# Ledger of designs, part 81: designed miniproteins, single chains

Each design is a single chain, and the fold is of that chain. pLDDT is the mean over its residues in the fold that is shown.

## One batch from the design tools (miniprotein)

Design m2969
Fold by ESMFold2-Fast:
Structure m2969 (fold): chain A 61 residues (1-61)
Amino acid sequence: SDEEVRRLAEELGVSPEVLRGALAALASGNPTLERVAIADLSRASGVPAEEVRRRLLELLA
């Protein structure tokens, strides 16, 4: 889990803390928190929102 979080954060060019915050937002089940977190990561990484969402869901599985 920690190793997978570190690796994805490195791939997206964000800090592990930012990625953990996004994972918490997705795990919350709150659609607003999820949308905001995904949009923020997409802007920071340059990766499309749909792909960011897919990668985060893979980490939560």
Scores: mean pLDDT 83

Design m2970
Fold by ESMFold2-Fast:
Structure m2970 (fold): chain A 59 residues (1-59)
Amino acid sequence: SREIAERAYELLEERGMTPENIEEIAKELGVSPEAVREAYEELRSKENQEKRKKLLEEK
């Protein structure tokens, strides 16, 4: 779910993107470590897309 993805992203940004943190966050949220990694990558990708749009408008 979106809430789980956002929570995983927040925790990974706070604690760092390591295998240990991924495992702990996955257990806390009741999801697989794969789901945590995918959520982080998806939200990171959206952030990068928004930054690219702003860059194109600026130059």
Scores: mean pLDDT 73

Design m2971
Fold by ESMFold2-Fast:
Structure m2971 (fold): chain A 64 residues (1-64)
Amino acid sequence: MEEVLRRLVELMEKGKEALDRGDEEEARRYFEEALRLAKEASPELSGEIVRDANGRPVLVLTVH
């Protein structure tokens, strides 16, 4: 479980790095992979990719 959480943080950090470079497509891929991994680790966990105030994709996770 801890390894999964560490991987989730890593993917989210990589997504943020991609956004900082202006690569929204690469950021979305990282966020999609993080969301997939989170759902596999915890089926009760839901998530979505939304746009922030600047229109950039960000991952939001919610525990049911």
Scores: mean pLDDT 72

Design m2972
Fold by ESMFold2-Fast:
Structure m2972 (fold): chain A 56 residues (1-56)
Amino acid sequence: GKIEKLKKEAADLARKVLVAQGLSPEVAEQFAEREVLSQDLSEEELKRAIERLKKL
């Protein structure tokens, strides 16, 4: 659904941004799993997370 698509986009973006900032791929993956994929985030919360990540 829409939430699953937004979760995937947010997780993919988080991994890319964190690796670009010098974190290991393993740490970035753990962050995406814990803070995005394992959370019951709303559509609005996911959109706000994506916007914040794009500004980093």
Scores: mean pLDDT 80

Design m2973
Fold by ESMFold2-Fast:
Structure m2973 (fold): chain A 64 residues (1-64)
Amino acid sequence: MSREELDREVEAALHLMQASLAEKEGDYKTAAEHYRRAAEVLQGIDPELAERYRKMAEELEKKA
């Protein structure tokens, strides 16, 4: 596995942590933004997982 792929996984993990925290605090707009960023980072390494997080962001935006 390349260093670039590992760096992207770490970046995605940080965004997912921020998204989860914001969602638990009821900040659905911030949570959606972080899920979208995680999806963008993951698009090059796991497109299926990226699509799942993009859908999560869309659902949270509806609640905001």
Scores: mean pLDDT 81

Design m2974
Fold by ESMFold2-Fast:
Structure m2974 (fold): chain A 70 residues (1-70)
Amino acid sequence: MDPEKVKELEEALRNIEKGIELAKQLNDKVIAMVALKEAEELLEEARKLGDEKLAKRAQYLIEQAKKVLG
């Protein structure tokens, strides 16, 4: 497992979490849609690395973004 790549993806995950929180506060479907796309890409990358913990966190963010979208 590449520790630099894991750190990069964990930072991306944190940024996506902030985006979802902002989308919830503003009820902004465009921000939620962007965050959903980014979370789905993060999940794909986590799966390629075999990082199940990161993959589960990305999956949680996908579910949160979908809740904002309705």
Scores: mean pLDDT 83

Design m2975
Fold by ESMFold2-Fast:
Structure m2975 (fold): chain A 81 residues (1-81)
Amino acid sequence: SHMAERLKKMAERYEKEGKKSQAYVFKAEHYLLEGKFDEALEYAQKALEIDPNNRDAHLVLAEIYRKLGKEEEAEKWLEKA
């Protein structure tokens, strides 16, 4: 998907600009779109390690857990966003 490629390129751009937390969010969204949930979780968690208040990281974690059928965990992350 062109959208998956664009998310990967945005992650690379934000990493180069020193916006590491947001770069990891774009990486998580890229892997989520490709159905690679373990990689998506890894990068979303890395985004929160840099910025624990990153709303976009909370939202992507909620979406990953929802895709995994873990509705209660998804709700917890959505509440933090």
Scores: mean pLDDT 86

Design m2976
Fold by ESMFold2-Fast:
Structure m2976 (fold): chain A 100 residues (1-100)
Amino acid sequence: SKREEAIRILRRQLEVIERTVKEKPEDLAALQMELGAAHFTLAALSLNLRKEGDEELAEILDEAAARIAEILNQLERGEITPEQALERFREVVEETIEKL
């Protein structure tokens, strides 16, 4: 189902972000790249869902994408650490999966 696909994508994104923070804790560029990729992937999936008439799922993924963009902006401004960015990203993933 579309929901199961979205859940699989979100869980994979979390695994990648967790690994990036653990293996490259000082590589802000790597973390920013992975957060940007997560944002883009969810925004693209949302657009496709909306084109198929699945507006409810599209809105849930749009909200997740917006929250990831905010995390990325906070990290880029030096307002949060990589560990804090990971924790906030985890919250977005868990809350989004609960809504799917």
Scores: mean pLDDT 88

Design m2977
Fold by ESMFold2-Fast:
Structure m2977 (fold): chain A 59 residues (1-59)
Amino acid sequence: DLIEKGKEYLKKGDYEKASKYFEEALRKDPRDTQAAQGLVTSLIKAGKEEEAQQKARDA
């Protein structure tokens, strides 16, 4: 559910909301590779490259 909402906002270009949904999904399931990948993608598209690199390294 949270991952699907994150993907929906990512498609709409609302990267701030997309990253929030993916971060909530990871908070509930830290093993969720889909959520981790979505968060990294959302942060890159939002211009937060350093934060995205940190999340990618931790995944």
Scores: mean pLDDT 76

Design m2978
Fold by ESMFold2-Fast:
Structure m2978 (fold): chain A 90 residues (1-90)
Amino acid sequence: MSKEEFDLEVEIGLLAIQAAILKREADRLMAEHPDNPKAQEAKRLIDEAIELLKKASEYVKQGKFDEARKYIDEARKKLEEAQKLLDEAT
């Protein structure tokens, strides 16, 4: 494995862990308040980020590191937006 491939896969893994933590919080808030629009929007962003991370991992496997980076950056932005929405929902 190249250093670039390793570094990108580590970053994807860390963002996947962050997504799992945020999803648990969104699920908790939605269980307490099913009609909470901020929790619903956060969950949508988390689900989109997870799909972007899956695509990023496939690009890493193909050696398309620039494409992988773009998908990682988009996923990170969506997770940051989800965190802000969850913070506002509490």
Scores: mean pLDDT 87

Design m2979
Fold by ESMFold2-Fast:
Structure m2979 (fold): chain A 65 residues (1-65)
Amino acid sequence: MDEKLLKSLVEYLKSKGLSEEEARKVAEEVLKLLKEGRYDEAIELLKSHGLSEEEAELIVSLLKS
């Protein structure tokens, strides 16, 4: 797992109102889904935690790079 990407995503999710524990769990699952090519599921997971469709798509696009 890329610890630097994980840390950045955790901090972003915390800024959206998630706890440290929730943010870390969501970030780890998102990175796992991206590694598996399950982009739609990663977008859906982010949206379920309060991100807009556009924010979720942007994050997934940036993390795929």
Scores: mean pLDDT 80

Design m2980
Fold by ESMFold2-Fast:
Order: C-alpha cells, then structure tokens, then sequence
Structure m2980 (fold): chain A 61 residues (1-61)
C-alpha cells in the first residue's frame, strides 16, 4: 500500500515528466523536482496535499 505522500509524489512526478520537462527551464524543473522529493518523503497527508496543490498550480501555470 502507498502512503498519501508516496501516491501524491508519484502523480506529481508523472506530471513533471509531461509538463515541467517540456515547458519549464532546467532550473525551474529542478525546483519542482525538489518538491516531488519532499512529497515522497512526507508521510503526513495534509502536508502532502498542500505540496501537491502548490506544485499543481506551478505545473499548470
């Protein structure tokens, strides 16, 4: 079973590969990657959701 952080992090990584790598600079992509790593390491579902929302907004900007 996946924790909320792991599941959210995997989804964020999928969107990163599709949107960030192709639409953002490498510098911006590195920042998003840091957030994804934080998500994967975060067991708290509330923190995971907050990070996912922020990252989602950035990816669809």
Amino acid sequence: ALSAGELTGLVARHEYEKYVRHKLSEEQAAEVERLIEELLATPDPERARALAREMGRLLHQ
Scores: mean pLDDT 70

Design m2981
Fold by ESMFold2-Fast:
Structure m2981 (fold): chain A 56 residues (1-56)
Amino acid sequence: GSVTVSPHLSPEARELARRVAEALGRPVTFEARPGDRIDLDALRAMVEAAELTARS
């Protein structure tokens, strides 16, 4: 898959987003506004959920 991420994402958030796209095997888009911060805990949970789904 491929991933499209907002330029506002930190390097860690971009890496987690890329892992979600890899696990899902399909394109994924992540957006953030300039005033927002990305919840890394939520992204990490999404990676775990996507990996479990891929294994199932």
Scores: mean pLDDT 69

Design m2982
Fold by ESMFold2-Fast:
Structure m2982 (fold): chain A 91 residues (1-91)
Amino acid sequence: SDEDQAYRALEKLLLNDLSALTREEIEALARALYKGGMLTEEEYEAILAAPSKEEAVELIIEALAKYLGISVEELRKRMKAVAGEIDYTAE
């Protein structure tokens, strides 16, 4: 399902496993974030139009940092901390 794809994209982003991310997973995550009010329509459309998955991911990270009112660097630090908790729990 789209929700399963969005979850897989989020997990792979948190684990910094960009090579395993598919375009469908990235698009599903962007759609979920848009429906959740975390992305503007312009940001969502820009992510879908991005020519590479790497560019799409960067747009998602930038949009989320903006939504949360923090820097991209701070968001990446928080994502790494969450990934550590997931890895510790998944053990």
Scores: mean pLDDT 79

Design m2983
Fold by ESMFold2-Fast:
Structure m2983 (fold): chain A 100 residues (1-100)
Amino acid sequence: SKVEEIVEEARRLAEEAEELYKKTLEEVKKEKDPKKRLEILEKALEELQEIGDRIARLGEELRALKAPKEVLREVVLEEARVSMLEIGLIVLKKVEQKKL
């Protein structure tokens, strides 16, 4: 169903966000230049924000389709997971800014 396709897309996007987050942490750890570390974090944060916005739109589409509460909750949890990753990168960005 379209509802199932939307939920699967939200899960896929959240998985992409988690992989982006992990890759970003590895790239920051390997980079010796503080300015380049900040640039890596800024780019990844923008990409995570775009993923979060896409999941939020999928949630709104499910609401328009009058999806069951449990289905809506699944997408809200995926959106929350991406938001937690965004918070993680914001904190790291602040730490890296203090080193400049």
Scores: mean pLDDT 90

Design m2984
Fold by ESMFold2-Fast:
Structure m2984 (fold): chain A 58 residues (1-58)
Amino acid sequence: MEHLEKALEALKAGDEETAVEHARKLAEQGDWEGLRELTERASPAVRQAIKRAVLEVL
């Protein structure tokens, strides 16, 4: 689950754009468990960005 690892590292580094980009890849792959883990670790603002990105992919 390369995209989840990259998203979590980006989130830890404060790189919200990269975290959102990898969240889109998780959605494209149907990795809902990875998306859940990522959103639980994200701030409210980043969670909103992730949710929006997922809706754009679907």
Scores: mean pLDDT 79

Design m2985
Fold by ESMFold2-Fast:
Structure m2985 (fold): chain A 57 residues (1-57)
Amino acid sequence: MEEEIEKAKEEMEDLSAPEALAYAGERVKELLEKGVPEEEAKKMGQELYDWLKEQGK
């Protein structure tokens, strides 16, 4: 999951804020579809959201 978070961060850096938020939501949805526990998927989403807010570029 660490590598998935890193890849998501790289993709989100190139996106506008609303696009990055949509991307993060799609990643959470993809994990849930693959059978990842909801707790794990939510943690990834929260981490990406918090990271996006910190980046404020």
Scores: mean pLDDT 76

Design m2986
Fold by ESMFold2-Fast:
Structure m2986 (fold): chain A 74 residues (1-74)
Amino acid sequence: GEVARLREYIRAYLDSRGIAYTEAAVDALATLAARLGLSREEVEAVIDRAAELGGGRLTTPAVGHALAERLAAA
């Protein structure tokens, strides 16, 4: 399904950038990205911002904060 494909894409991007992550954060981002219809570029922007907020790590709270910032800016 789309969520599973996004999950694999997100992991590949995180691995390519050397960003540590939790599986819960990947699952949360993949699920929300699918529901919100985020583009690849938007997903990458959320990852980059969430990693900045998480001190170089992708965590569920950082994903939530990065998504909230993006939605508030729209």
Scores: mean pLDDT 86

Design m2987
Fold by ESMFold2-Fast:
Structure m2987 (fold): chain A 56 residues (1-56)
Amino acid sequence: MTGAEIAAEIAKKELLEAGVSEEEAERVAQRVKDLLEQGRSKEAGKLVDEAIEKAK
C-alpha cells in the first residue's frame, strides 16, 4: 500500500467513527487518496474535516 492508501484508510476510519455512512466514507476516502497522490494534502485534510463536521 502507498502512503496515500494508508492515509485514506485512516480517513475512512475517522469518518465512520464520526457517524458518516460507509458509502460516503468510502467516497471521501477515495477522494482523499486521489488528492494525496497529486500532492494536495491540505485539500485532502480539509475534505475530511468538512465531512466529519457535517456528520456531527
Scores: mean pLDDT 80

Design m2988
Fold by ESMFold2-Fast:
Structure m2988 (fold): chain A 70 residues (1-70)
Amino acid sequence: GPELEEILRMIGEILRLIGEEFDIEREIEKLEKSKDPNKEEKLKELKKKLEELRKKREELMKEMKELEEK
């Protein structure tokens, strides 16, 4: 039914968000090892973006769980 299609779409989005989170975590690791004089400011921006992605993923996972429990 349409709920199953929505769940499958949400799973796809969750997987994409996991991939983007991984990419940002790698950028953070690379930047932390750098000698960039602005690394603290750049790290703050990357960590903020990572938290926003994690929040979006958690919200989608919660919505998906609610759809599965109906």
Scores: mean pLDDT 83

Design m2989
Fold by ESMFold2-Fast:
Structure m2989 (fold): chain A 64 residues (1-64)
Amino acid sequence: SKEQLLETIREVMKSKGYSEETIDELIELLKAVPHLTEEELLEVLALVSQGKVEEAIEYIKAKA
């Protein structure tokens, strides 16, 4: 589900050492674009797992 993917993104970001502020900003941005598909959320997960948070933000904004 999308909710499980959001939780996974949060957990991966925590494991990578991102601050709670950065994690919350990304999650709120994802919630602001509710039409994102599970495939698009998986791309966000892939980008954050690679440490590419700025690319993840731009990807989300491009889908808004």
Scores: mean pLDDT 83

Design m2990
Fold by ESMFold2-Fast:
Structure m2990 (fold): chain A 55 residues (1-55)
Amino acid sequence: MEKAIEALERLAAGQPLTGEEVDLVLEAMRKAGITDLFRRLSGPEAARAALEALK
């Protein structure tokens, strides 16, 4: 979980993610039941929403 949180914080700051980091983020969001955030919001906005949900 910690690595996914770190990747989400970087994405929320507008920083690019590697493919491996994207997979970690998607898996964490899937486990939390919030996978649709990236469909509704931009990457940084979705990352901020995911961080709030995972905290």
Scores: mean pLDDT 71

Design m2991
Fold by ESMFold2-Fast:
Structure m2991 (fold): chain A 97 residues (1-97)
Amino acid sequence: MTEEQWREAEATLYYIGGIIAMKYGDYETAVKWFEKALALLPEDDPRRAEVYTDLGEAYYKMGKYEKAKEYFQKALELDPSNERAKKLLKIVEEKLK
Protein backbone atom coordinates (compact mmCIF):
# COMPACT_ATOMS: atom_id res chain seq x y z
CA MET A 1 0.00 0.00 0.00
CA THR A 2 1.37 3.44 -0.93
CA GLU A 3 1.75 6.34 1.55
CA GLU A 4 -1.07 8.09 -0.37
CA GLN A 5 -3.36 5.05 0.06
CA TRP A 6 -2.55 4.97 3.81
CA ARG A 7 -3.39 8.71 4.10
CA GLU A 8 -6.72 8.08 2.31
CA ALA A 9 -7.50 5.17 4.68
CA GLU A 10 -6.67 7.36 7.70
CA ALA A 11 -8.87 10.17 6.28
CA THR A 12 -11.75 7.66 6.01
CA LEU A 13 -11.29 6.64 9.66
CA TYR A 14 -11.33 10.30 10.82
CA TYR A 15 -14.45 10.88 8.70
CA ILE A 16 -16.20 7.85 10.26
CA GLY A 17 -15.17 9.13 13.72
CA GLY A 18 -16.77 12.49 12.87
CA ILE A 19 -20.01 10.76 11.85
CA ILE A 20 -20.03 8.80 15.15
CA ALA A 21 -19.44 12.05 17.11
CA MET A 22 -22.38 13.64 15.20
CA LYS A 23 -24.62 10.69 16.18
CA TYR A 24 -23.75 11.22 19.87
CA GLY A 25 -24.30 15.01 19.67
CA ASP A 26 -20.60 15.87 20.15
CA TYR A 27 -20.52 18.43 17.35
CA GLU A 28 -17.25 20.10 18.45
CA THR A 29 -15.43 16.72 18.32
CA ALA A 30 -17.11 15.95 14.95
CA VAL A 31 -15.70 19.23 13.54
CA LYS A 32 -12.16 18.34 14.72
CA TRP A 33 -12.31 14.86 13.15
CA PHE A 34 -13.80 16.17 9.87
CA GLU A 35 -11.03 18.82 9.71
CA LYS A 36 -8.42 16.05 10.20
CA ALA A 37 -10.05 14.05 7.38
CA LEU A 38 -9.88 17.10 5.06
CA ALA A 39 -6.18 17.66 5.90
CA LEU A 40 -5.40 14.13 4.62
CA LEU A 41 -7.48 14.33 1.39
CA PRO A 42 -6.07 15.77 -1.86
CA GLU A 43 -7.55 19.17 -2.87
CA ASP A 44 -9.23 17.58 -5.93
CA ASP A 45 -10.67 14.59 -4.02
CA PRO A 46 -14.48 14.35 -4.58
CA ARG A 47 -14.88 13.07 -0.98
CA ARG A 48 -14.10 16.62 0.23
CA ALA A 49 -17.66 17.65 -0.82
CA GLU A 50 -19.21 15.13 1.61
CA VAL A 51 -16.85 16.21 4.43
CA TYR A 52 -17.78 19.89 3.83
CA THR A 53 -21.49 18.93 3.94
CA ASP A 54 -20.99 17.15 7.29
CA LEU A 55 -18.93 20.10 8.66
CA GLY A 56 -21.81 22.41 7.69
CA GLU A 57 -24.31 20.15 9.49
CA ALA A 58 -22.11 20.08 12.63
CA TYR A 59 -21.93 23.91 12.67
CA TYR A 60 -25.70 24.08 12.04
CA LYS A 61 -26.33 21.80 15.06
CA MET A 62 -24.13 24.15 17.14
CA GLY A 63 -26.23 27.17 16.03
CA LYS A 64 -23.34 28.61 13.95
CA TYR A 65 -25.50 29.25 10.91
CA GLU A 66 -23.12 31.58 9.00
CA LYS A 67 -20.30 28.99 9.27
CA ALA A 68 -22.73 26.21 8.28
CA LYS A 69 -23.75 28.20 5.15
CA GLU A 70 -20.06 28.67 4.21
CA TYR A 71 -19.38 24.91 4.32
CA PHE A 72 -22.54 23.97 2.39
CA GLN A 73 -21.49 26.47 -0.30
CA LYS A 74 -17.99 24.91 -0.41
CA ALA A 75 -19.56 21.44 -0.79
CA LEU A 76 -21.69 22.67 -3.73
CA GLU A 77 -18.67 24.33 -5.40
CA LEU A 78 -17.03 20.87 -5.48
CA ASP A 79 -20.22 18.88 -6.22
CA PRO A 80 -23.18 20.96 -7.53
CA SER A 81 -25.31 17.77 -7.63
CA ASN A 82 -25.07 17.14 -3.86
CA GLU A 83 -28.77 17.09 -2.90
CA ARG A 84 -28.06 16.94 0.85
CA ALA A 85 -25.91 20.09 0.72
CA LYS A 86 -28.61 21.87 -1.39
CA LYS A 87 -31.36 20.99 1.11
CA LEU A 88 -29.28 21.93 4.17
CA LEU A 89 -28.21 25.24 2.54
CA LYS A 90 -31.90 26.19 2.06
CA ILE A 91 -32.64 25.31 5.72
CA VAL A 92 -29.70 27.40 7.04
CA GLU A 93 -30.62 30.37 4.80
CA GLU A 94 -34.14 30.31 6.34
CA LYS A 95 -32.50 30.42 9.82
CA LEU A 96 -30.49 33.51 8.78
CA LYS A 97 -33.68 35.47 7.85
Scores: mean pLDDT 85

Design m2992
Fold by ESMFold2-Fast:
Structure m2992 (fold): chain A 56 residues (1-56)
Amino acid sequence: SLPTSTSADGVTNIHGGVFTKDPEKGRERARALLDRLRAAGVTFTPAQEQAILDNA
């Protein structure tokens, strides 16, 4: 695999060495995005919101 200088979506370095996706950060970000989309006029059902959070 080739090294990518640009940060990968959904991946953050914790301590510079090995990279691990933080599930808590993913869920928190998904929650903030859902709130922002709602403010922009997008509506979601509770089931859709839960599915998005579960897949974050």
Scores: mean pLDDT 63

Design m2993
Fold by ESMFold2-Fast:
Structure m2993 (fold): chain A 71 residues (1-71)
Amino acid sequence: KEELRKKILELIGEIIDLIGDIIELERKIEEAKKAGDEKKLEEIEEEIKKLEEEIEKLKKELDELETELEF
């Protein structure tokens, strides 16, 4: 049970870090739009999509571990 709790906290930390990365990239999107840098904008949007997909995978893993803690 202690090992599972540590893994859950580690995954939560990873998810929080990825959300922070997305917020930072969203700020960079605003800057790129003001500069008219369309290529930079496309690159940042692609990175955000990848981070969102990673977060969804980690959330599923978290849900599975939380279920195991209840059994």
Scores: mean pLDDT 80

Design m2994
Fold by ESMFold2-Fast:
Structure m2994 (fold): chain A 55 residues (1-55)
Amino acid sequence: SELEKLAMEVAKRAMDAGLTFEQVAELVRWVVEQYKAGKSLEEIRAEADARIAAA
């Protein structure tokens, strides 16, 4: 699914950026919630990248 692909992409980027396992898990959970709330994949990706940069 598009959600599964996005979640795996975001998780990999977060891990590569040096986020903790807890931070990665919270970020993936956030991605799933945003997708269920009807946000676009593009908006979720941009916000996830900003969250990774701020961590």
Scores: mean pLDDT 85

Design m2995
Fold by ESMFold2-Fast:
Structure m2995 (fold): chain A 89 residues (1-89)
Amino acid sequence: MEEKRKEAERLYMKGQALLFVAESVLYLAKKGLVSPEDIETAVRLAKEAVELFKKAYELFKESNDPMAEEVKKGYERAKKILEEAEKAL
């Protein structure tokens, strides 16, 4: 149980870090301050964050951990950021 929880937390934290970078790039893109290559990087990071949150959600849900709901919110946010990044290409 503890090992699965630590792995889920690791995946969640990595997903949050990647999502933060992707959101930051998109924020700068709205101001015309980034290159197309930066937007492509944001797409890749957001896609990776979606997969990390999905895996973390499954692990927390399997353990009946309340963190599953927070991870689900992160997953939905990551999907939204991925859609916005793809539209910016």
Scores: mean pLDDT 86

Design m2997
Fold by ESMFold2-Fast:
Structure m2997 (fold): chain A 81 residues (1-81)
Amino acid sequence: MEIQRVKEFIEAFEKAALKLADNPEKAATAVYQAGESLGLVDLGRKAAEEVRSAKTPEDTVEKIREAGKRLEQAAIEKVKA
């Protein structure tokens, strides 16, 4: 997978997941599915658990953005390897 395609995927994922910030369970599911799509199942699962643990919409937004950064970095590393 090209680095540019990874970045485009993460942008689309983040936009979609942020619309679910009022529902941590649905946002967590979106994070998990993004990890699966990138072949990063374990990282996606861990990031989804962090999103699910969020107690406010603001915390959910922050956890979604952190998940996006972690998934993007790991996917780019995987492409370079």
Scores: mean pLDDT 83

Design m2998
Fold by ESMFold2-Fast:
Structure m2998 (fold): chain A 56 residues (1-56)
Amino acid sequence: MDKADELLKQAFTDYLIENNLSREEALELARELSAGNEEMLKLYEEAIDRAMKEME
């Protein structure tokens, strides 16, 4: 992953944690933000997994 992808992933992870979003809510947001871009959706899905682990 390049630096820009990691920064995007971490920013999304932080947003999910700060707003206490569930996995289902986060996935819906990720689908809206990716707008059919599968590479972006995968990046957001990885961010969701990171956030869920960090939220215990």
Scores: mean pLDDT 80

Design m2999
Fold by ESMFold2-Fast:
Structure m2999 (fold): chain A 112 residues (1-112)
Amino acid sequence: AALSAGLAALALKDYSSAIASFNAAIAANPNNATAYLNKGLAYFELKDYDNAIADFNKAIALNPNNALAYVNKGLALLNKGDTASAIADMDKAEALNSAFSGAAAIIAKQAA
């Protein structure tokens, strides 16, 4: 499947092939939140934070309980220098999944 091909390309750090495969997965199923999340991760690794944030926002729109999408969006925002938005997204991730507890506090400490 295109999603599996994209995940394999991500594991190999072939981010361009990963993005192409996730685009194929999205074309087959436009509601594929997992494809948007992993496409965002590929853009993040390429340091294309604007495209990463756009894909994480789409993943969140399709699955609002996706704590991992909020964490990764927060990290992308932090890399762009938007510390306040990063903290807000990390707080949302922690509220959805306690495994992310303290992420906002770590960012706040680094920004201080």
Scores: mean pLDDT 83

Design m3000
Fold by ESMFold2-Fast:
Structure m3000 (fold): chain A 70 residues (1-70)
Amino acid sequence: SLEEKIKLLRESAKLSEKAIEELEKEEEELKKAGIKLSPREQAIRDAAISILRTAKEFSEEKVKELEKEM
């Protein structure tokens, strides 16, 4: 059903958002502990967050499209 597909996509978007929050929280905790991330580590984390944001946006856009069909 459309409702079922929308629900799964919303859950997917939530998982991506949670993953972003965890990565940002880890960076904040490392900063508070005085631990400096290497430029390479920072670049990897930034890339991971970018990919997760893209996945979240894709899922949210798909929900919007499916809701128009209802």
Scores: mean pLDDT 85

Design m3001
Fold by ESMFold2-Fast:
Structure m3001 (fold): chain A 75 residues (1-75)
Amino acid sequence: GLESYKKFEEKLKELQEKVLEYAKEGKLEEAEKAYKEAEELIEKYKRSLLEEKLKKLKEELEKTKKEAEKIVKEK
């Protein structure tokens, strides 16, 4: 929930700070690596949220199927 988002946000901020720090020092390769880590972190978090959402949607669809089957049998 909210706590997972908070941890994600904090980690993302750390990576953003590292990108800026490396850029200020002229360490472009290190800045690029930190940026890619931040992109990967966002994608991993996004995928985790999508999987949780998809699981809930699949459960609702299964519930709908069972309800529809009962309606058909009512005739």
Scores: mean pLDDT 79

Design m3002
Fold by ESMFold2-Fast:
Structure m3002 (fold): chain A 78 residues (1-78)
Amino acid sequence: MSEKRKRLLRLIGEILRLIGEILDLERRLKEVKEELAKTDPEDKEKIEKLKKEIERIEEEIKKLEEEKKRLLEEMRKL
């Protein structure tokens, strides 16, 4: 089996894992946003905690998307 094929299969596996992680985080992001929408506007502490959780999840998604982009470019160069 060619070395290019082995490298391609490894990259595909890593990309699929990242896609799975991104989808899990997007599901979590939706749940936190729904919780924020249901939160009492007077509960400033809970709103602040939920907003920080949203920002954290969005930053993690962004990092995983950039990693996915790097792996896709590596795959295209094969």
Scores: mean pLDDT 84

Design m3003
Fold by ESMFold2-Fast:
Structure m3003 (fold): chain A 89 residues (1-89)
Amino acid sequence: SMEENWQKGLEAYKKKDYEKAVKYFEEALSQAPPDNAILYYMLGKAYYNLKDYEKAIEYFKRALQLDPNNTYAKELLKKAEEDLEKRRS
């Protein structure tokens, strides 16, 4: 179920197993309503920790489209964009 995959994703994220967290959050997202802002935010955080800044940026932007007041997502989006730019410069 979406709830089971969400819980497994949170447990993996807490253990810093970000690859496993991504897997479970993506499974939860496939079962979730299209307006689940927190799933996009958690996917952004997991991809950021995997240093996949391009995917992190995509998911943070989606989270902010659904919840524009998520100040943590705004801060992490900025950090991911800065970290991506440093790799290109």
Scores: mean pLDDT 87

Design m3004
Fold by ESMFold2-Fast:
Order: structure tokens, then sequence, then C-alpha cells
Structure m3004 (fold): chain A 66 residues (1-66)
């Protein structure tokens, strides 16, 4: 479920695994496209923290579903 994917994203974030975090968020959005605005906010957060490639990947994926 999308909720399970978001839980996995939270675990990856706590572990500092930003690649796994992005993959889990993308999976959540694939299951529930209504999460795309939240994914865009997360992409902006990642960009602000210097994770530019991860932010770009997530932003492009989320925008593709609009």
Amino acid sequence: SAEEALTEAGRALQAGDYDAFVEAVKRAVEIDPSLAPAALAIANYLEDKGYTEQAKELREYAESLK
C-alpha cells in the first residue's frame, strides 16, 4: 500500500539512505497519485539539503503524473 511505502520512506530517511528514500516515495506516488504534491514538497526539501540528483528524480516523476 501507499502507507506502507511511506513507512519504508521514513525508515530510509532515518537511516540516512536518501536513494532508498526517493525510491520508496516514488513507489507511494505510483500506488496513490494524489500524493504527487507531497512528493514535490519532498523534492524541494531534498534540493535545499543538497541532494540535487535525488530531488530532480523525484520532481520529474511526480510532475509526470499531473
Scores: mean pLDDT 82

Design m3005
Fold by ESMFold2-Fast:
Structure m3005 (fold): chain A 81 residues (1-81)
Amino acid sequence: MNKTYTLENGSVVKIEGDTVTITTGDKPILVVFRGGGKALIPPGSTLTLPADQVLGVADEDAIIDPEKEEVLNDKKFVKLR
């Protein structure tokens, strides 16, 4: 399954088969994992991950509830499916 998301900060998320490639623009991106883990990806970076491990991407200041798969504060969260 091939799908591309372009975020407002210029970051690009590509889902290609079983992999997700995240390319950050001028701002960092928070990657949220399905197990509730998080990783902050710095600006100007590219990261490739298994698609089944990634729940979504969010603003760096986002507070995510891993049980509800929701953002708890007034920040952006893009859930990948």
Scores: mean pLDDT 76

Design m3006
Fold by ESMFold2-Fast:
Structure m3006 (fold): chain A 62 residues (1-62)
Amino acid sequence: MKPLVEELPKEKAEEYEKKLKEEMEKLRKAKTSEEVARAIGGVLRVIGDALDEVLRLRRELA
């Protein structure tokens, strides 16, 4: 638990940022064309979902 520096941890944007970082890490570690293609697909999916949610959150909160 981190009671210090509360920066809207409920904000889904942070959760999506974590997921995106993990997918990006997989992409960076990919060595074969197949792995790269799969990782790109994963990244695009997360980005799409994150953008939709972040845009919605932005409109609702700010």
Scores: mean pLDDT 65

Design m3007
Fold by ESMFold2-Fast:
Structure m3007 (fold): chain A 59 residues (1-59)
Amino acid sequence: SEEAKLTAVKAAQAAMEGNEEEHRKYVEKILEMAKRGEISPEGAAAVIAEVDRLLAEKK
């Protein structure tokens, strides 16, 4: 969904700024969306994996 995609972008931005607390909050939001059925578990995992990939590129 568009909302999950925007949340992932915000998570990546927070992490790139070194804001671990905001990054964690956005990751938790994605997991909560999956729990509510707004996104599939596979979709949520893919979004989280993409955020982790972007973070790995930054170290």
Scores: mean pLDDT 73

